# Ledger of designs, part 48: designed miniproteins, single chains, continued (5)

Each design is a single chain, and the fold is of that chain. pLDDT is the mean over its residues in the fold that is shown.

## One batch from the design tools (miniprotein)

Design m17649
Fold by ESMFold2-Fast:
Structure m17649 (fold): chain A 60 residues (1-60)
Amino acid sequence: SQAELRAVIGLLARRGLLSPSQAEKAVAAIDAGLTSLSELAKIIGVPQSTLSRALREVRA
C-alpha cells in the first residue's frame, strides 16, 4: 500500500540511508500513485533488496 511505502521511506531516512532529496523524490512518486518497489528503487538509486528488507520490518 502507499502508506507502507511511505513508512519504508521514513524508516530508511531515519537510518541515514536516504538523503533528504532522495526521500522527497520517493514520497512525491508514491503520492503520484507509484506502488512498485522496483520502480521506486530505480528512482531513488538504492537496491530493491534494501526496500524489500525495510518493507518486511514495516510489516512486522
Scores: mean pLDDT 81

Design m17650
Fold by ESMFold2-Fast:
Structure m17650 (fold): chain A 105 residues (1-105)
Amino acid sequence: SGADAITAHYDEKIAWARAQGQEATAAALEKVRDYRLASLTMSLDEEVAAMRELAAAYTSPEDLAEVTALLNRAVQLDRQGNTALSRMLRYEALQIVVHSARVKG
């Protein structure tokens, strides 16, 4: 299932981070995994709100500004019926959060 794929992907990365002594990175990746699993049943508004909370916890001020801009644009695109581009920008925002979390660990 999609949930099983998400769990396998993040559990591998979490285990690797812990093996390297990167406990802060491992904890951030657990929150990203939990977000990804929850997002499978979230509305767009719930997904965006959860991503903003995750970004505020794990990104730099510069990355937070970029994530905020991407999420605002993704919401606008979805409302215009461009769901594919909206999903792409939400995925890009998530990748910025993951990268920022790894740099902080």
Scores: mean pLDDT 85

Design m17651
Fold by ESMFold2-Fast:
Structure m17651 (fold): chain A 78 residues (1-78)
Amino acid sequence: SEEERMKKLKDEVIKLLKEVIARDGVLPGVTEEQALKSMEAYLDDLVKNKRFDDIERLKKLLEEGASLEEIVAFVKSL
């Protein structure tokens, strides 16, 4: 179902973000828990607004080894 596909996509993005945080650390003044919670809220907003292409683009950036700074810049550009 579409709901199962979206849940899987969110879970994959969160998993990739955990790998980026493990590699690069978090931004100054932000905990890992806060970064993950913020990303989950952001993904929920994208799903609500049917911005599935933006979620797929974010996933690709994470898979291609984008830095946390690049990911934050991408999120702010949307």
Scores: mean pLDDT 77

Design m17652
Fold by ESMFold2-Fast:
Formats: C-alpha cells, structure tokens, sequence
Structure m17652 (fold): chain A 109 residues (1-109)
C-alpha cells in the first residue's frame, strides 16, 4: 500500500482508474484509523465513478463511506451514504443490492 499517493497522482483525471486509485487510498487511510482522510478519498472516488457513468462502482464506494461513518459514530451521515449506495445500484440495474442498502440505511437510522 506504499505509493498509493503516487498512483492517485498518475491516474488520468475523471477516469475510472482515478476513481479506483482514490478508493485504494481511502482503504489505506481507513486501515490506519485515519477516518477523516478516508472519507475525503472515498468522496473523490464516488465523484469520479459517477462522472465515468459506473454506477455499480459508485454504489460500492458509497457503501464503504457508510461503513467509515459508522466507525466514527456518525449515524446520520452513514444513513445518507447507504441511501446513496442504494440509489447508485438502482441506476446500475442491480435491484437486489439497491434493496439491500435501502434496508441497511433503515437499520442504522
């Protein structure tokens, strides 16, 4: 996981590769307990995945963002992130995952 910052810098802006690189950076910060840095990286990963039109990827990233918010005790933000994950999976045509994350949002609220 060293050199993740260099991979983020090297990835083409607005690409799915850039989205995945920011997600990996977020995972690194999350594993280090750096939750604020993880949130910023995941937010950028989501933005880039949505711009690339990869709604399934955006749904996955929102689900991890929800988990990070739960680790911080930020329940309202976690609920919103899981609702966004459900919306992204619905746009991707994945109704089963959309319903799953809708229920996760209800369970956390």
Amino acid sequence: MEELEARVAAAPEGSEEAARAYFQLGMKYFSEGKYDEAIKAFERAVELAEKAGNYELAGRFYSFLGSVYLKQGKRDEAVEAFRKAAEMYKKAGNEDLAEWYRKQAEAVA
Scores: mean pLDDT 79

Design m17653
Fold by ESMFold2-Fast:
Structure m17653 (fold): chain A 92 residues (1-92)
Amino acid sequence: MMSDEELEEYVEIMSRLLIHELRTNPDLSEEEIRKSIESIVNTLRSLGASDEQIIKALEKIKEAIEKDETVDEKLKKMAVRIIDEVIEEIRK
């Protein structure tokens, strides 16, 4: 079971890792980005995060990507869109 403090620390780590992937792999496909995001969701679930905590984590990761000035704009928009789609899938 994840505490809110553990969730915040994990979000910071995952945001940095995903931003690094987006920055270093400009040829990243939509499918590869989706798999990375789904991997984050599956990891959080395996650590005992609730659906509400996972949605909160994804929203914070999305905000970190949107604020990052080093990621290519096309990849940034693609990642944000995929995160929004995954959030909506969890809410259903």
Scores: mean pLDDT 84

Design m17654
Fold by ESMFold2-Fast:
Structure m17654 (fold): chain A 70 residues (1-70)
Amino acid sequence: SLSEEAIALLNEAGRAMRAGDYATAVAYLEKALTLVTDPRAIAALREAIEAARAGDAERAQRHVVLAVSS
């Protein structure tokens, strides 16, 4: 399971994506990635970062949910 700090950063990333601020969302996702050691969560967060860089909020959010569920 992810730490409370990692989950808080993922919530901030989601808020930024809803505001259309994908650069800020990527920054929060990258910071969350530094706090995660589970390989499944790492893989999911990398996919979320790629989706956010592409401006795909729906795909990014799906991968964030997978990271939290790992």
Scores: mean pLDDT 87

Design m17655
Fold by ESMFold2-Fast:
Structure m17655 (fold): chain A 76 residues (1-76)
Amino acid sequence: MKEEIEKKAKETLEKDIAEYQKENNVPELSEEEKEELEKIMKKYVEAFLKKDREGVLKAGLEFEEALKKAGERAKA
């Protein structure tokens, strides 16, 4: 069960990332940006598995901020 939930959470997040990048024309992420996003994804998955609603929301906001910063760096 925990393993199945983890797979679904990762799959959903991966799809959301791909869709966001395509729709917003986010440039190719740097290795450092990918590392930051992976760290946030880990927090999101862990919170989801623990059914920590507050943690899930917090991780989601951090993820959106990280994507926004990546876009700003590419724009600069």
Scores: mean pLDDT 69

Design m17656
Fold by ESMFold2-Fast:
Structure m17656 (fold): chain A 75 residues (1-75)
Amino acid sequence: SEAREELIRYLEEKEGRPREEIVEDVEALVREGRAALEAALAKYEEALAKSSEEDRPKIEEVRDDLEFFLAAIDA
């Protein structure tokens, strides 16, 4: 939410476009970003299930980071 407001403010200052249009564009980017993160998370969860004991901690770290970024988008 905070990062979205910063981006909207930046684009409003730089482009001089109506705020409503900027908000629509940013919301579209957020939806695309969310879908990409969800797809990446699914791949890392699959990799974790198939991983060796040696590689598991590295995959878990990436999965946890992806979960954190998804939670941040939802906040």
Scores: mean pLDDT 77

Design m17657
Fold by ESMFold2-Fast:
Structure m17657 (fold): chain A 67 residues (1-67)
Amino acid sequence: DAVRRAAARAELAELERHVPLSPEQREALVDLLSQGLSLVDAVRRLVEEGRLSPATAERLIALARNA
């Protein structure tokens, strides 16, 4: 879904102003968000898979909570 992927990329672009992500991490988050996962669930899943550090995940979740 192009609309969901565009929305996910826009959301991540705002978060990336504060927390840099690799292209691979960004693509993985966009994919999970486009499938209907919340940002918190997507971030936690990538930590469980070893694709995102717990420190980076905590920063992203904190930013999302304050938005």
Scores: mean pLDDT 80

Design m17658
Fold by ESMFold2-Fast:
Order: C-alpha cells, then structure tokens, then sequence
Structure m17658 (fold): chain A 87 residues (1-87)
C-alpha cells in the first residue's frame, strides 16, 4: 500500500498499518528531511531516525500491526509512505 501527505516541523502524522507478510517500508521526501519512528503493537520502538533526519529510508518488518510516526526537521515535508510485501 501507499499514502502521500505533508507534515510541518513541530507536527506529527501517525499511521497504523497491518502487515500480513514480511514487507519493506519506505518513507521518502524530496522537500525536507524527515524523522520517522515505528512502533510495534506492544509499543516497542522498532525503527527510528532520531539524531539522523533523512530524506529517504527503508526498513523490512515482519508481519504485525505497526504505528508509524512522521515529522519534518524544518518547514514542510511532502512525503510518500509505502509498504510492499517481499514475496
């Protein structure tokens, strides 16, 4: 699946996704560096860009329900969040 959106510095956009198979998660922005945090269904942090805001990242996650939080380093980030089964 995929969604596009915008987030401003000081704002957080939150998505909940359910993966039925091991999947690649990708978040990218060409307008600003973004911070991303991914939490599992038990609230455990499984991925973070804290300290290293980037314009793009990818991570592979096993099946499960995840909360993905996206924020901008500065200004407004236009982003795409994608999740794709590996097989």
Amino acid sequence: GSVTGEVKAGETKTYTITLTAPSQITVSSDTANIYVEIYDENGNLVYSTAGNPKKSYSVTLPPGTYTIKISAEEGTAKYTLSWTPLS
Scores: mean pLDDT 83

Design m17659
Fold by ESMFold2-Fast:
Structure m17659 (fold): chain A 99 residues (1-99)
Amino acid sequence: GSMLDSLQDQNNIIRQQLYLMDLFVDYIRQHGLSRDSIHDFVKDFTNLLISNNISVSQARYIFDHTIQRMNDLGIPSSTIDIVRDSFNDSYDLLTSYHS
């Protein structure tokens, strides 16, 4: 395969992860989620990012998009803070795998 093939594969993976996060936000908006369920989902999602060799900068892009969408949809700040805390734990785990 070429460098272009590798970049296209990585781009497809990133788009799939963004879509999964959009579904997560939609679920929170429609049903709500407990703190524990949010943490469990973000942990499972982080393991998925690691298995797909997603970089810390790519993860940041996905997480920033998720937080922005939560704000745009009017999700309560208390729920957004739980998600941010979970993303901070995710960054620590991702950094350990890429350092």
Scores: mean pLDDT 86

Design m17660
Fold by ESMFold2-Fast:
Structure m17660 (fold): chain A 79 residues (1-79)
Amino acid sequence: SYTGVYSSNFGIIRIQNVNGQIVAIFDGGAQLVLQQVNDNVYQANTDGNVVTFNFLSNNQVQINNSVAKGANQIYNRIE
């Protein structure tokens, strides 16, 4: 249900299911494997940074980065 293409002024993120794993693919080719924390929240750990994906709806995801404090980025689903 959360798979799709999401866009904002910060770029494009593709959420895909790859062999049963939810993967976020960023503009520029960086990939994060997401782990489900609760019904709407997924997280990835990379280089001591926790990236949180909060699916506010089927059409919107909020991304929070623990290193970039205050950078709550809203992406809208386009596909």
Scores: mean pLDDT 79

Design m17661
Fold by ESMFold2-Fast:
Structure m17661 (fold): chain A 98 residues (1-98)
Amino acid sequence: KLYRLSELLKKWFESLGITEELLTEEQLEEAVERLHAAMDTDGDGVIDRAEFAAFLASHGITDEVVIDGLFSALDLNGDGRISLEELRAFVSTWLTEV
């Protein structure tokens, strides 16, 4: 199976050196793990709001309303941290199967 990325995911993955137009399921899983690791600066396995805001700022997103909206969309259980599982679930909603 091949997946086409949304424009937001393309920008995030390109920042990690992932430039493929279409990803296999295996490549997508690797990309999600790499994206999570890039945001998880302290290596504790979860992304807090400060780490997430810093990552978005590196991509030109500094609007607090936009950051809060994206963080709450990723933070599915509302605990104020983004797990690898939450990031994987979010990414799956921003893909088109080709």
Scores: mean pLDDT 76

Design m17662
Fold by ESMFold2-Fast:
Structure m17662 (fold): chain A 81 residues (1-81)
Amino acid sequence: AAADREKALKYLEEAAKALGEGNNKEAAEYLRKAAEYLFKADPNSPLAQYLLAQAEWLEGNEEKAREYFEKAQELLKEKLA
């Protein structure tokens, strides 16, 4: 839905600002919020999975970040097939 995508965009803008300020934890929180709204618009959003991967990576959770990246690639392959 348009409203969910607008909310996702707002949180992406907040995440970018937090990253520019060096606030990795705050950026990760905004990335997770953006992903939440992307999932409301499209439950199979590869972008939402990539945002969750980036959030986990920013917080030092490399294994969990990798899991989300792999999910994003799988969803993207399905879309491109």
Scores: mean pLDDT 84

Design m17663
Fold by ESMFold2-Fast:
Structure m17663 (fold): chain A 71 residues (1-71)
Amino acid sequence: LSPTEQTILEALRNGEAERRIDGEVPHTLVARLRPDGRVVVTYRFPDGYEVGFSASAEVLKRHLEAKGVEI
């Protein structure tokens, strides 16, 4: 799994997950499971710039299960 997929998996299991990504462009990944069944993923950069997306938890679960991951 990619770091993004791992962080989403942890958020699906625990409600929220955060992961620091080191490398050429260091950033923090934050994933949060909302009560409405959506997962919000935020990429937070050191300069304070944030970008992200939201997706259905059911869609993300199907994606991870298709890769052989138990949720």
Scores: mean pLDDT 84

Design m17664
Fold by ESMFold2-Fast:
Structure m17664 (fold): chain A 70 residues (1-70)
Amino acid sequence: MEIVKKIREALKENQELVDGLIAAVDAGDMEKARELIDKIYEKMLEHGVPEEVAEKFKEDLLKSAEEYRK
C-alpha cells in the first residue's frame, strides 16, 4: 500500500484532530496546534506510516501553521 494513501487514511479516520488543528491555528493557539500535530503524528505511526515519513509530515504541518499565522 502506498505511503501517501496510509497518510490520507490516518487523517481521514482522525478528521476531528485535523479540524481541531485548523481551529487552534486560526485562534493563534500554537501550544494546542503543536499538541494536535503530535497526536496526528502518533496516528500516522499507528496506520503504518514509516517514522521518517511521519516526522517529515509533522515538520511540514508545523511550517504550514506558522505560514498561516503570518
Scores: mean pLDDT 78

Design m17665
Fold by ESMFold2-Fast:
Structure m17665 (fold): chain A 85 residues (1-85)
Amino acid sequence: SPDDRQNADNYSDWIIQQMQTMVQQAIQRNSNDPNSVRQLQDIQRDFNRRVDSIRQNESDPQTRQDRINQIYIDTMKKINDIMNS
Protein backbone atom coordinates (compact mmCIF):
# COMPACT_ATOMS: atom_id res chain seq x y z
CA SER A 1 0.00 0.00 0.00
CA PRO A 2 1.07 3.66 -0.27
CA ASP A 3 1.31 3.86 3.53
CA ASP A 4 3.58 0.78 3.64
CA ARG A 5 5.82 2.32 0.96
CA GLN A 6 5.98 5.64 2.80
CA ASN A 7 6.71 3.94 6.14
CA ALA A 8 9.52 1.84 4.63
CA ASP A 9 11.08 4.88 2.91
CA ASN A 10 10.78 7.01 6.07
CA TYR A 11 12.41 4.28 8.14
CA SER A 12 15.27 3.91 5.62
CA ASP A 13 15.88 7.68 5.66
CA TRP A 14 15.85 7.66 9.47
CA ILE A 15 18.40 4.80 9.58
CA ILE A 16 20.67 6.66 7.15
CA GLN A 17 20.49 9.82 9.30
CA GLN A 18 21.21 7.77 12.46
CA MET A 19 24.30 6.28 10.82
CA GLN A 20 25.56 9.73 9.77
CA THR A 21 25.08 11.00 13.35
CA MET A 22 26.84 7.97 14.85
CA VAL A 23 29.84 8.32 12.51
CA GLN A 24 30.17 12.05 13.26
CA GLN A 25 29.99 11.41 17.02
CA ALA A 26 32.56 8.59 16.74
CA ILE A 27 34.93 10.84 14.74
CA GLN A 28 34.56 13.61 17.35
CA ARG A 29 35.21 11.20 20.27
CA ASN A 30 38.29 9.77 18.51
CA SER A 31 39.63 13.04 17.02
CA ASN A 32 42.98 12.52 18.81
CA ASP A 33 43.52 9.14 17.04
CA PRO A 34 44.20 9.63 13.27
CA ASN A 35 44.00 5.87 12.58
CA SER A 36 40.52 5.56 14.12
CA VAL A 37 39.35 8.69 12.28
CA ARG A 38 40.52 7.25 8.93
CA GLN A 39 38.82 3.92 9.65
CA LEU A 40 35.56 5.72 10.54
CA GLN A 41 35.75 7.82 7.34
CA ASP A 42 36.32 4.62 5.30
CA ILE A 43 33.32 2.99 7.04
CA GLN A 44 31.17 6.06 6.21
CA ARG A 45 32.23 5.97 2.53
CA ASP A 46 31.53 2.22 2.27
CA PHE A 47 28.11 2.67 3.92
CA ASN A 48 27.19 5.49 1.50
CA ARG A 49 28.29 3.45 -1.55
CA ARG A 50 26.27 0.41 -0.43
CA VAL A 51 23.18 2.53 0.26
CA ASP A 52 23.48 4.23 -3.16
CA SER A 53 23.79 0.82 -4.85
CA ILE A 54 20.62 -0.43 -3.10
CA ARG A 55 18.71 2.74 -4.06
CA GLN A 56 19.75 2.35 -7.72
CA ASN A 57 19.10 -1.42 -8.01
CA GLU A 58 16.20 -2.18 -5.62
CA SER A 59 12.73 -0.85 -6.48
CA ASP A 60 10.81 -2.75 -3.75
CA PRO A 61 10.57 -0.54 -0.63
CA GLN A 62 10.49 -3.44 1.86
CA THR A 63 13.50 -5.23 0.32
CA ARG A 64 15.32 -1.88 0.17
CA GLN A 65 14.57 -1.30 3.88
CA ASP A 66 15.75 -4.82 4.81
CA ARG A 67 19.02 -4.44 2.88
CA ILE A 68 19.72 -0.99 4.36
CA ASN A 69 18.96 -2.41 7.84
CA GLN A 70 21.50 -5.20 7.32
CA ILE A 71 24.19 -2.73 6.22
CA TYR A 72 23.30 -0.52 9.21
CA ILE A 73 23.72 -3.42 11.67
CA ASP A 74 27.06 -4.47 10.14
CA THR A 75 28.30 -0.85 10.11
CA MET A 76 27.19 -0.23 13.73
CA LYS A 77 29.25 -3.23 14.90
CA LYS A 78 32.37 -1.81 13.21
CA ILE A 79 31.82 1.68 14.68
CA ASN A 80 31.17 0.29 18.19
CA ASP A 81 34.41 -1.74 18.03
CA ILE A 82 36.37 1.46 17.29
CA MET A 83 34.50 3.52 19.93
CA ASN A 84 35.16 0.91 22.66
CA SER A 85 38.86 0.43 21.82
Scores: mean pLDDT 82

Design m17666
Fold by ESMFold2-Fast:
Order: structure tokens, then C-alpha cells, then sequence
Structure m17666 (fold): chain A 90 residues (1-90)
């Protein structure tokens, strides 16, 4: 499952959740090691970014510019990290 996979990546030191709820990739991996894990993590980060974009849109509809900005910033950070992981996987 997605939850089991995230816990496994955290256990391996590849991914951990910060107090802010932002997922942070701790371990750096070569393209020879963790390629499948990097691609999997990138996909999960992309899915999380998509959810945060949706949250930002809803926040804007409700008039919460601060909430929208926070979710949008998180989505951008997740997308950038996903790109980094995909580049490392290649």
C-alpha cells in the first residue's frame, strides 16, 4: 500500500515527514541504487502535489488566500523534489 511504502522509504532513510507535514527525501541515491524506489517516490510526490493543488483551488474558492498560498507552495516543492528524484533515477 501507499502507507506501507512510505513507511518503508522512511525506514530506509530515503523519505521522512517533517513536522510541517512536508515529506523530505533524506538519503541521496545513485542511479545504480534505489532506481525503482526513486521512481516510486517521485510518483507519490507527484500525486501529493496534485492533491495540494486541488486543496489550493478550494482554499481560493473559500477566500483563504493564505491557505491557497501554503498549499500551492507545498505542491511546487513536491513537484521539484519529484523532478530531482526522476533525474537521479536516470
Amino acid sequence: SEEERRLELQRQGVLYEAESGLYVIKAESSIIHYKDDLEKAAKELEESAEKNRRIAEEARRLGSEEGARTSEELAKALEEKAKELREKAE
Scores: mean pLDDT 66

Design m17667
Fold by ESMFold2-Fast:
Structure m17667 (fold): chain A 79 residues (1-79)
Amino acid sequence: AAKEAALEAENEDGGAAGRQAVEKYRSDLEKQKQIIAVMEKVGDRAGGSAWAAAAEQNPETREEYLAKSEELFAKWEAE
């Protein structure tokens, strides 16, 4: 939310190039969330891998996403 708001504010200052970068990033984040949701349905291991990959894309949420990845891997190891 905060990062998305900051990227949308940057759109006004960045002109056409800024608008394209923000739209692509927002689209990529939405696709990434959809991929994570699908992978979690496939299995805890697949979900854990998807969260770990997402963690590398944004330093602001890295710790949160890595914690989610660890949670799913722990669940997979317990099953």
Scores: mean pLDDT 66

Design m17668
Fold by ESMFold2-Fast:
Structure m17668 (fold): chain A 60 residues (1-60)
Amino acid sequence: SQSEQLQQQADQLEQQANELFRQADEADARGDTETAERLRQQGVDLLTQASRLRRQAQQL
């Protein structure tokens, strides 16, 4: 269903966000704070998109 497809897309975005947070931690370990901050913001943006998709799925 469209609802299941939206939930699957949200799951994918959450997995991508987790990968970005992992990369951000690695950047911090190297002292690259600017890259770490950028990656964390990208991860948060993906989580926001995932939340929106889950909300859309619940409205179907």
Scores: mean pLDDT 90

Design m17669
Fold by ESMFold2-Fast:
Structure m17669 (fold): chain A 83 residues (1-83)
Amino acid sequence: SEKEAARELTLLAASVTMEIMRANVLIRTGELTDEEKAELIRRLQELLAEMERLVKEKQASPAMKAEYDSVRAAAEATIERLR
């Protein structure tokens, strides 16, 4: 249902946002090895792929699609900082 899809997307968006915050704290407060950077990039990419799958499969509303686009942009910016 639309309500269930919206709930799933909101919870997943929260998970992505928490991972972005964690990555940014680690970037700011410590030195990251190349291996640690690769692992953070991998996790963000996996979460984004899951979110995109949910948007496509669950008949996402325009509001849900806008939430995904916003979170994706923030995650992609964080990935570029880790490269």
Scores: mean pLDDT 81

Design m17670
Fold by ESMFold2-Fast:
Structure m17670 (fold): chain A 65 residues (1-65)
Amino acid sequence: SSLEELQQRRRELEEEIERLQRELERLSAGFDPTDPEHVRRYDELGDRLARLSLELARLDEQIRA
């Protein structure tokens, strides 16, 4: 059951990362560095992606161990 829980969590993280990557791509296509809200959203998405990517890497290590 623990392995199934880890695999499910990995799928959830992968889906969330893909969703955020698509949002970052959309934001990048129309990026305006003079818009404070645009810059804030870009930074927020980047931070979230970085954190989730680290969590995914750690989870993958745990699954492979």
Scores: mean pLDDT 83

Design m17671
Fold by ESMFold2-Fast:
Structure m17671 (fold): chain A 59 residues (1-59)
Amino acid sequence: SSSYGLLQTLYKEAQDRSGTFNLDSVLAGARALGASDEEIALIKEWMELAKAGKLPPPV
């Protein structure tokens, strides 16, 4: 789905950049695209892990 594509893109961006993200803007954009509460929670978790430098490497 488009929402899962967005989640995968955000995960990749978080890993590649490990930088600061505008969490509020990302979450607002995801909601506008019809992301579920579960998907929003997952995006938020990935963004926080990325900011902490704790995202696992992709497989």
Scores: mean pLDDT 62

Design m17672
Fold by ESMFold2-Fast:
Structure m17672 (fold): chain A 77 residues (1-77)
Amino acid sequence: MMTKEDFERLKEDLEGVEEIKAGEVVGRLVYLQSIVSGKGLVVDLETGFSVEFDEPVVSREELIEKIEKKKEELEKK
């Protein structure tokens, strides 16, 4: 599970990065596209935390928002 510290460091690592595209590696982040579903998956290689996208290009803002939302949903358990 991604901690608050991990999330803050991820935001810092993305400073100066405007977008991430399917197939790219940005620091510890990898954007994978599923051959089966066609959906995008951004994975944090340090924590194993992942978020799904339907778009081939994800902005920094969209990525941060999606991670925060998924983290909040996981904390409800």
Scores: mean pLDDT 72

Design m17673
Fold by ESMFold2-Fast:
Structure m17673 (fold): chain A 114 residues (1-114)
Amino acid sequence: SEEELEKLVEEVMKKMKEIDPELAEKTSKEEVRKFVEYLLEFFKEELEKVKDKALFMAIVLIVLKKLIEEGKIKVDIFTTLELIAKIVLELLPKIKDPKKLLEEVYKKAVEKLE
């Protein structure tokens, strides 16, 4: 529902602000909403296994935006998004600290894109 989508968008924005407040200030609600809708459509099966969907989405969006800002996207954005999402799914159950999770996902994404 629209109300459920709005709540998820607000929670993703909250998680982004907690993890990377500078990047969160540069990210519009409309951008987060479109990103959340995309992940819900294309990662539905994976998301059913994730307890904290907002944390998953926040980490994916933060890493993607950092890679874009650093000019490290050498393949299409959807292929990069899929790569990041798969890394987050692998590491999310193993790393409990959101900032440490972000660091490890970013490092692994950079290594796979080089």
Scores: mean pLDDT 83

Design m17674
Fold by ESMFold2-Fast:
Structure m17674 (fold): chain A 90 residues (1-90)
Amino acid sequence: KVEEKLKEVKKKVEDLAKRHGFSPELIQEMKEVLEEISKLDPKTAEVLIDRIERFLENLEKLSPEAAEKQARVFIESLKKMIDSIKKEKA
């Protein structure tokens, strides 16, 4: 179920942020993106959640500095993708 996957990903984000010392601003932006994804149709939300989960696994292998830079780029890409999905369905 999409809601269960979202809760798991949110916990992974919080745990990773604690381990890598992510900025509070970055953590907040990641949470906001997850909230926007929860408002999408279940099939689209599932695809984006799977992308985020794979990305988080890759971040765990990086240094804190590299992880934060990659996370910022990924969040910007997700925001653009979500905006495009919303416009296409409007």
Scores: mean pLDDT 78

Design m17675
Fold by ESMFold2-Fast:
Structure m17675 (fold): chain A 89 residues (1-89)
Amino acid sequence: MLKELEEIKKLVEEGRKAAQQGDGKSAVEKLLKALSKVSESSLPEEKRQEIAYLLHRGREAAQQGDFKSAVKYLDKALELIEKIKKEIE
């Protein structure tokens, strides 16, 4: 689980950086990879759904060129991932 969360976190951080730079294409590509890893992860269903919700909202905002909202949703996703990591440890 921790390795899966670190891989998801890395993709979300890369997507967030792309969104901050106004690179919507790269942000969407990274977030779709993160969503795929979330759906394939061994995380509890409720935790997968919570992370996926925030990543999907961030992806949609980035696709629409709303990079401020994209970064906001991705910051919430990163906070949730860190909380889940602490609960598993």
Scores: mean pLDDT 86

Design m17676
Fold by ESMFold2-Fast:
Structure m17676 (fold): chain A 116 residues (1-116)
Amino acid sequence: PAEKGYIAYKKGDYETAVKYFEEALKENPNDARIYYFLGEAYYKMGRYEEAVKYFEKALSLNTGGSKADLYLKLGEAYYKMGRYEEAIKYFEQALADNPDLPEARKLLEEVKKKLE
């Protein structure tokens, strides 16, 4: 199911990707990567609250890797929801984890301008 989900995601069929990823989680409920791609698929569909939910689940399960990318994705989702203070918090957390993230710096500057 995961492979079919990734193929659907790559083709831009995010609804189909979600269905296959949900099926894959029935077999492996602790796969952080599947939660990450569920978050991405929901984000691409403009369903930002669901995207946040799945990115937070991926973050809770990721024990061995950098959290910077997940913090960046959380910030992007909050920005899209107009929740600028939360977006700033997550972009700052992403930069604290990995200072070499030009996208996080750019988005942090953009969101701060929204509050001024």
Scores: mean pLDDT 84

Design m17677
Fold by ESMFold2-Fast:
Structure m17677 (fold): chain A 102 residues (1-102)
Amino acid sequence: MSIEELRKLSMTELLEKLRESGLVRDPATGLVPPPISELNEKLTEIIKKAKEPKPLKGELDRLLRSLFRAFIRAALGEEVPEDASIAVESGYVLRAVAERLE
């Protein structure tokens, strides 16, 4: 998927794509592993605030870093993104969301 296609999506749609990836599950299920449960809570809060006039960008930056590491960890088993290129698609989605909240 191209970066231009990602830029055409709304902030809420971009965040929902991250949830649909399966790496960030809906917190309402109550069966989310502890490392991901906090990200799901923050993602839900960010989605809710994405429609506010001034969303909390600082919280989004924290979530972006955590989600990026979670994607790389899931793909490669490593938390430090030495091979970040393999998770490039996740990075583009998170970057597009961050740019729209500026």
Scores: mean pLDDT 47

Design m17678
Fold by ESMFold2-Fast:
Structure m17678 (fold): chain A 75 residues (1-75)
Amino acid sequence: DALEGLRRIVDEATTNPEAHAALDSFVDHLRAGDIAGARAARGRLLQTLYKEGRFDAVERALAAADAAIAAAEAA
């Protein structure tokens, strides 16, 4: 499950509440069918991880988030 994978990546990478808030926003927008909102939240999440120097987590989070968006668009 791409969403479970994304949550695990963020939980392992950082305790930063800004990153977790962006993750929660991403999940909420996907569940609401708001793909544009989900993409905006993805951008905030990736920017927060990048600013913390979690470069491997940025790449993995991007892949997991993109997979979750693709699954939501297919539903």
Scores: mean pLDDT 87

Design m17679
Fold by ESMFold2-Fast:
Parts: sequence; structure tokens; C-alpha cells
Structure m17679 (fold): chain A 76 residues (1-76)
Amino acid sequence: MKEKILKKIREMLEKLGFSEEDKKLLLELFEEDLDERLKTNPNPVDEKEILDIVEAILKRLKEAKEKTGVTIKETL
């Protein structure tokens, strides 16, 4: 489950044109978030709902980066 969601997140990152460094960082952050969610609620999560939220976050991050010129690494 987790690996399938992370694979789809990676595909979204690629489609949105994030750099390899940014993709690695964001994948690590999303993996940690998924681990925390699964730890608190071991029931199956809604994959579609998670992916919709992730896509919205990634679009906002891309827009923020383009608007401010700040790298994702600098915002952490």
C-alpha cells in the first residue's frame, strides 16, 4: 500500500517538473507522513483521498517556488 502511494507521488513529482533533489526530499517527507498515519490508524487508508491531497500540496509548492524563487530545501 505505502509503496504504491509513494510510486504515484513520484510520478506526480516527475509530471510537475520537480528536480531530482526536490523529488527525493518530498518523497522522504511524504513517506514519514504516511508512516505516522499508519501508526495512528492501522486501518486501510483511502489511497485516492491521500493522492488528491498530495497533488494539491505539490501544485501549491510549485507555485510558491515559482513566485518566491525559494527552493523547497530553504523552506524547511
Scores: mean pLDDT 69

Design m17680
Fold by ESMFold2-Fast:
Order: sequence, then C-alpha cells, then structure tokens
Structure m17680 (fold): chain A 107 residues (1-107)
Amino acid sequence: MKEEAIELLKEIKKTLEEVYQEMIKHRPDLADEIKELYESFLKDIDETIERLQNEEVTPEELKAILEYIKKKLDSLIDYARLIGAPQEVIDKLEEAKKKVDEFLEKL
C-alpha cells in the first residue's frame, strides 16, 4: 500500500505540472497567483513522497495524508472553475481526485 501511495502521488505530481503549465498559458494575467498555488502544492507532494519513502506510516496516517491531498485538489478544481480554465484542465484535476478517492476506499 505505501509503494502504491507513492506511485499515486507521483502521478498526481505529473498531472499538476501539466495543469500548471496550461493554467499559466490560459491566464498569464494570474501567473503569480497560479504559481504560488501550484508550486506550494507540488512542494507538499514532494515532501510527502520523501516522508513515505523514509518513514513507516500507519494506515490511519496514510488516510489523513490522502484526505489532505484530496482537499487540496478540490481547492484547485474550484479555483480552475472560478478563473474559467479549459474543461480538459478541470477533467485532469477531477481524474486525479477520483484516483485519490478510489485509493481511500481501499484503506
């Protein structure tokens, strides 16, 4: 489960990097705000991956981590909708959230 969680977080990171580039391209007027939001979350994911690789975590701790990631994805989806992001961008974020939900259901 821990190794599967690390792979999920790596996949989410890749999706966020792709979405970040598309968001900046779509709304260059909001580039600084988008950068702060996405770079902060990418840093949180990197730190979480490092923690999971180096530390033993309980199923309860892993659940709490993934619930936090899900909450952050919800915030990014809401922000993307607010600024009129392309549907493809919103769909990618929603798919990432769905994968987190599916993983949480197995814990």
Scores: mean pLDDT 87

Design m17681
Fold by ESMFold2-Fast:
Structure m17681 (fold): chain A 113 residues (1-113)
Amino acid sequence: NKMEELQKKLTEAEEQLKQQQEKLAGLQDLTKLSKKDPDLYKEIQDKLDEFQNLVNQAQSLIDRAKALLEQGPKYADQAQKDLENAFNLIDQANKAAGEGMKLAAIAYAKILE
């Protein structure tokens, strides 16, 4: 059943997006400590802005896919495209988060050691 598959993909996308949102919150806390190094702070902030933008775009697509699926099977193809695009944005967000985490770890080490 295509609708059951899309509902499962919707749940998976919502769960993956929530994980990215939790990573974002952690990175935002670390940047407060990094403000002593303006260049490093700017690099971390640029990665956070990239990550936040990707997360926001993925959320918008997931919200639209959810609304389309609630309207029934006539919009299933559009909901599928929105979910596929959301997963691509989540993958890009995960990569941006990984780069931001590396920069934040360097900043954190400099503050504590």
Scores: mean pLDDT 83

Design m17682
Fold by ESMFold2-Fast:
Structure m17682 (fold): chain A 98 residues (1-98)
Amino acid sequence: MEKKKKLEEARRLGYMWTRMAFDIYMMLGKEEASEEEQEKVLEEILEDGIGMGEGILKAIKELSEEEREALEEGAREAVEERKKELEKNKESIKILIK
């Protein structure tokens, strides 16, 4: 039970962190957002996420091979999900231009 929980936590951590990184990247890529607004959002996320980042670093150092694999698996899930979202948006734009 405890082993399974740790693997699930590692996978979830990898997913959430990767998803958050994409969201930050998308916010920073918005032409409508001023540099001031982008910097403020980044500072707020960093300030709230410092403890989370430290927790992630500690977990990575103490992770078993299986837990590390689970974390990578979660990150891969986030990447695949994002790729599908981008492909769907690309098709929607294609329909509108057509």
Scores: mean pLDDT 62

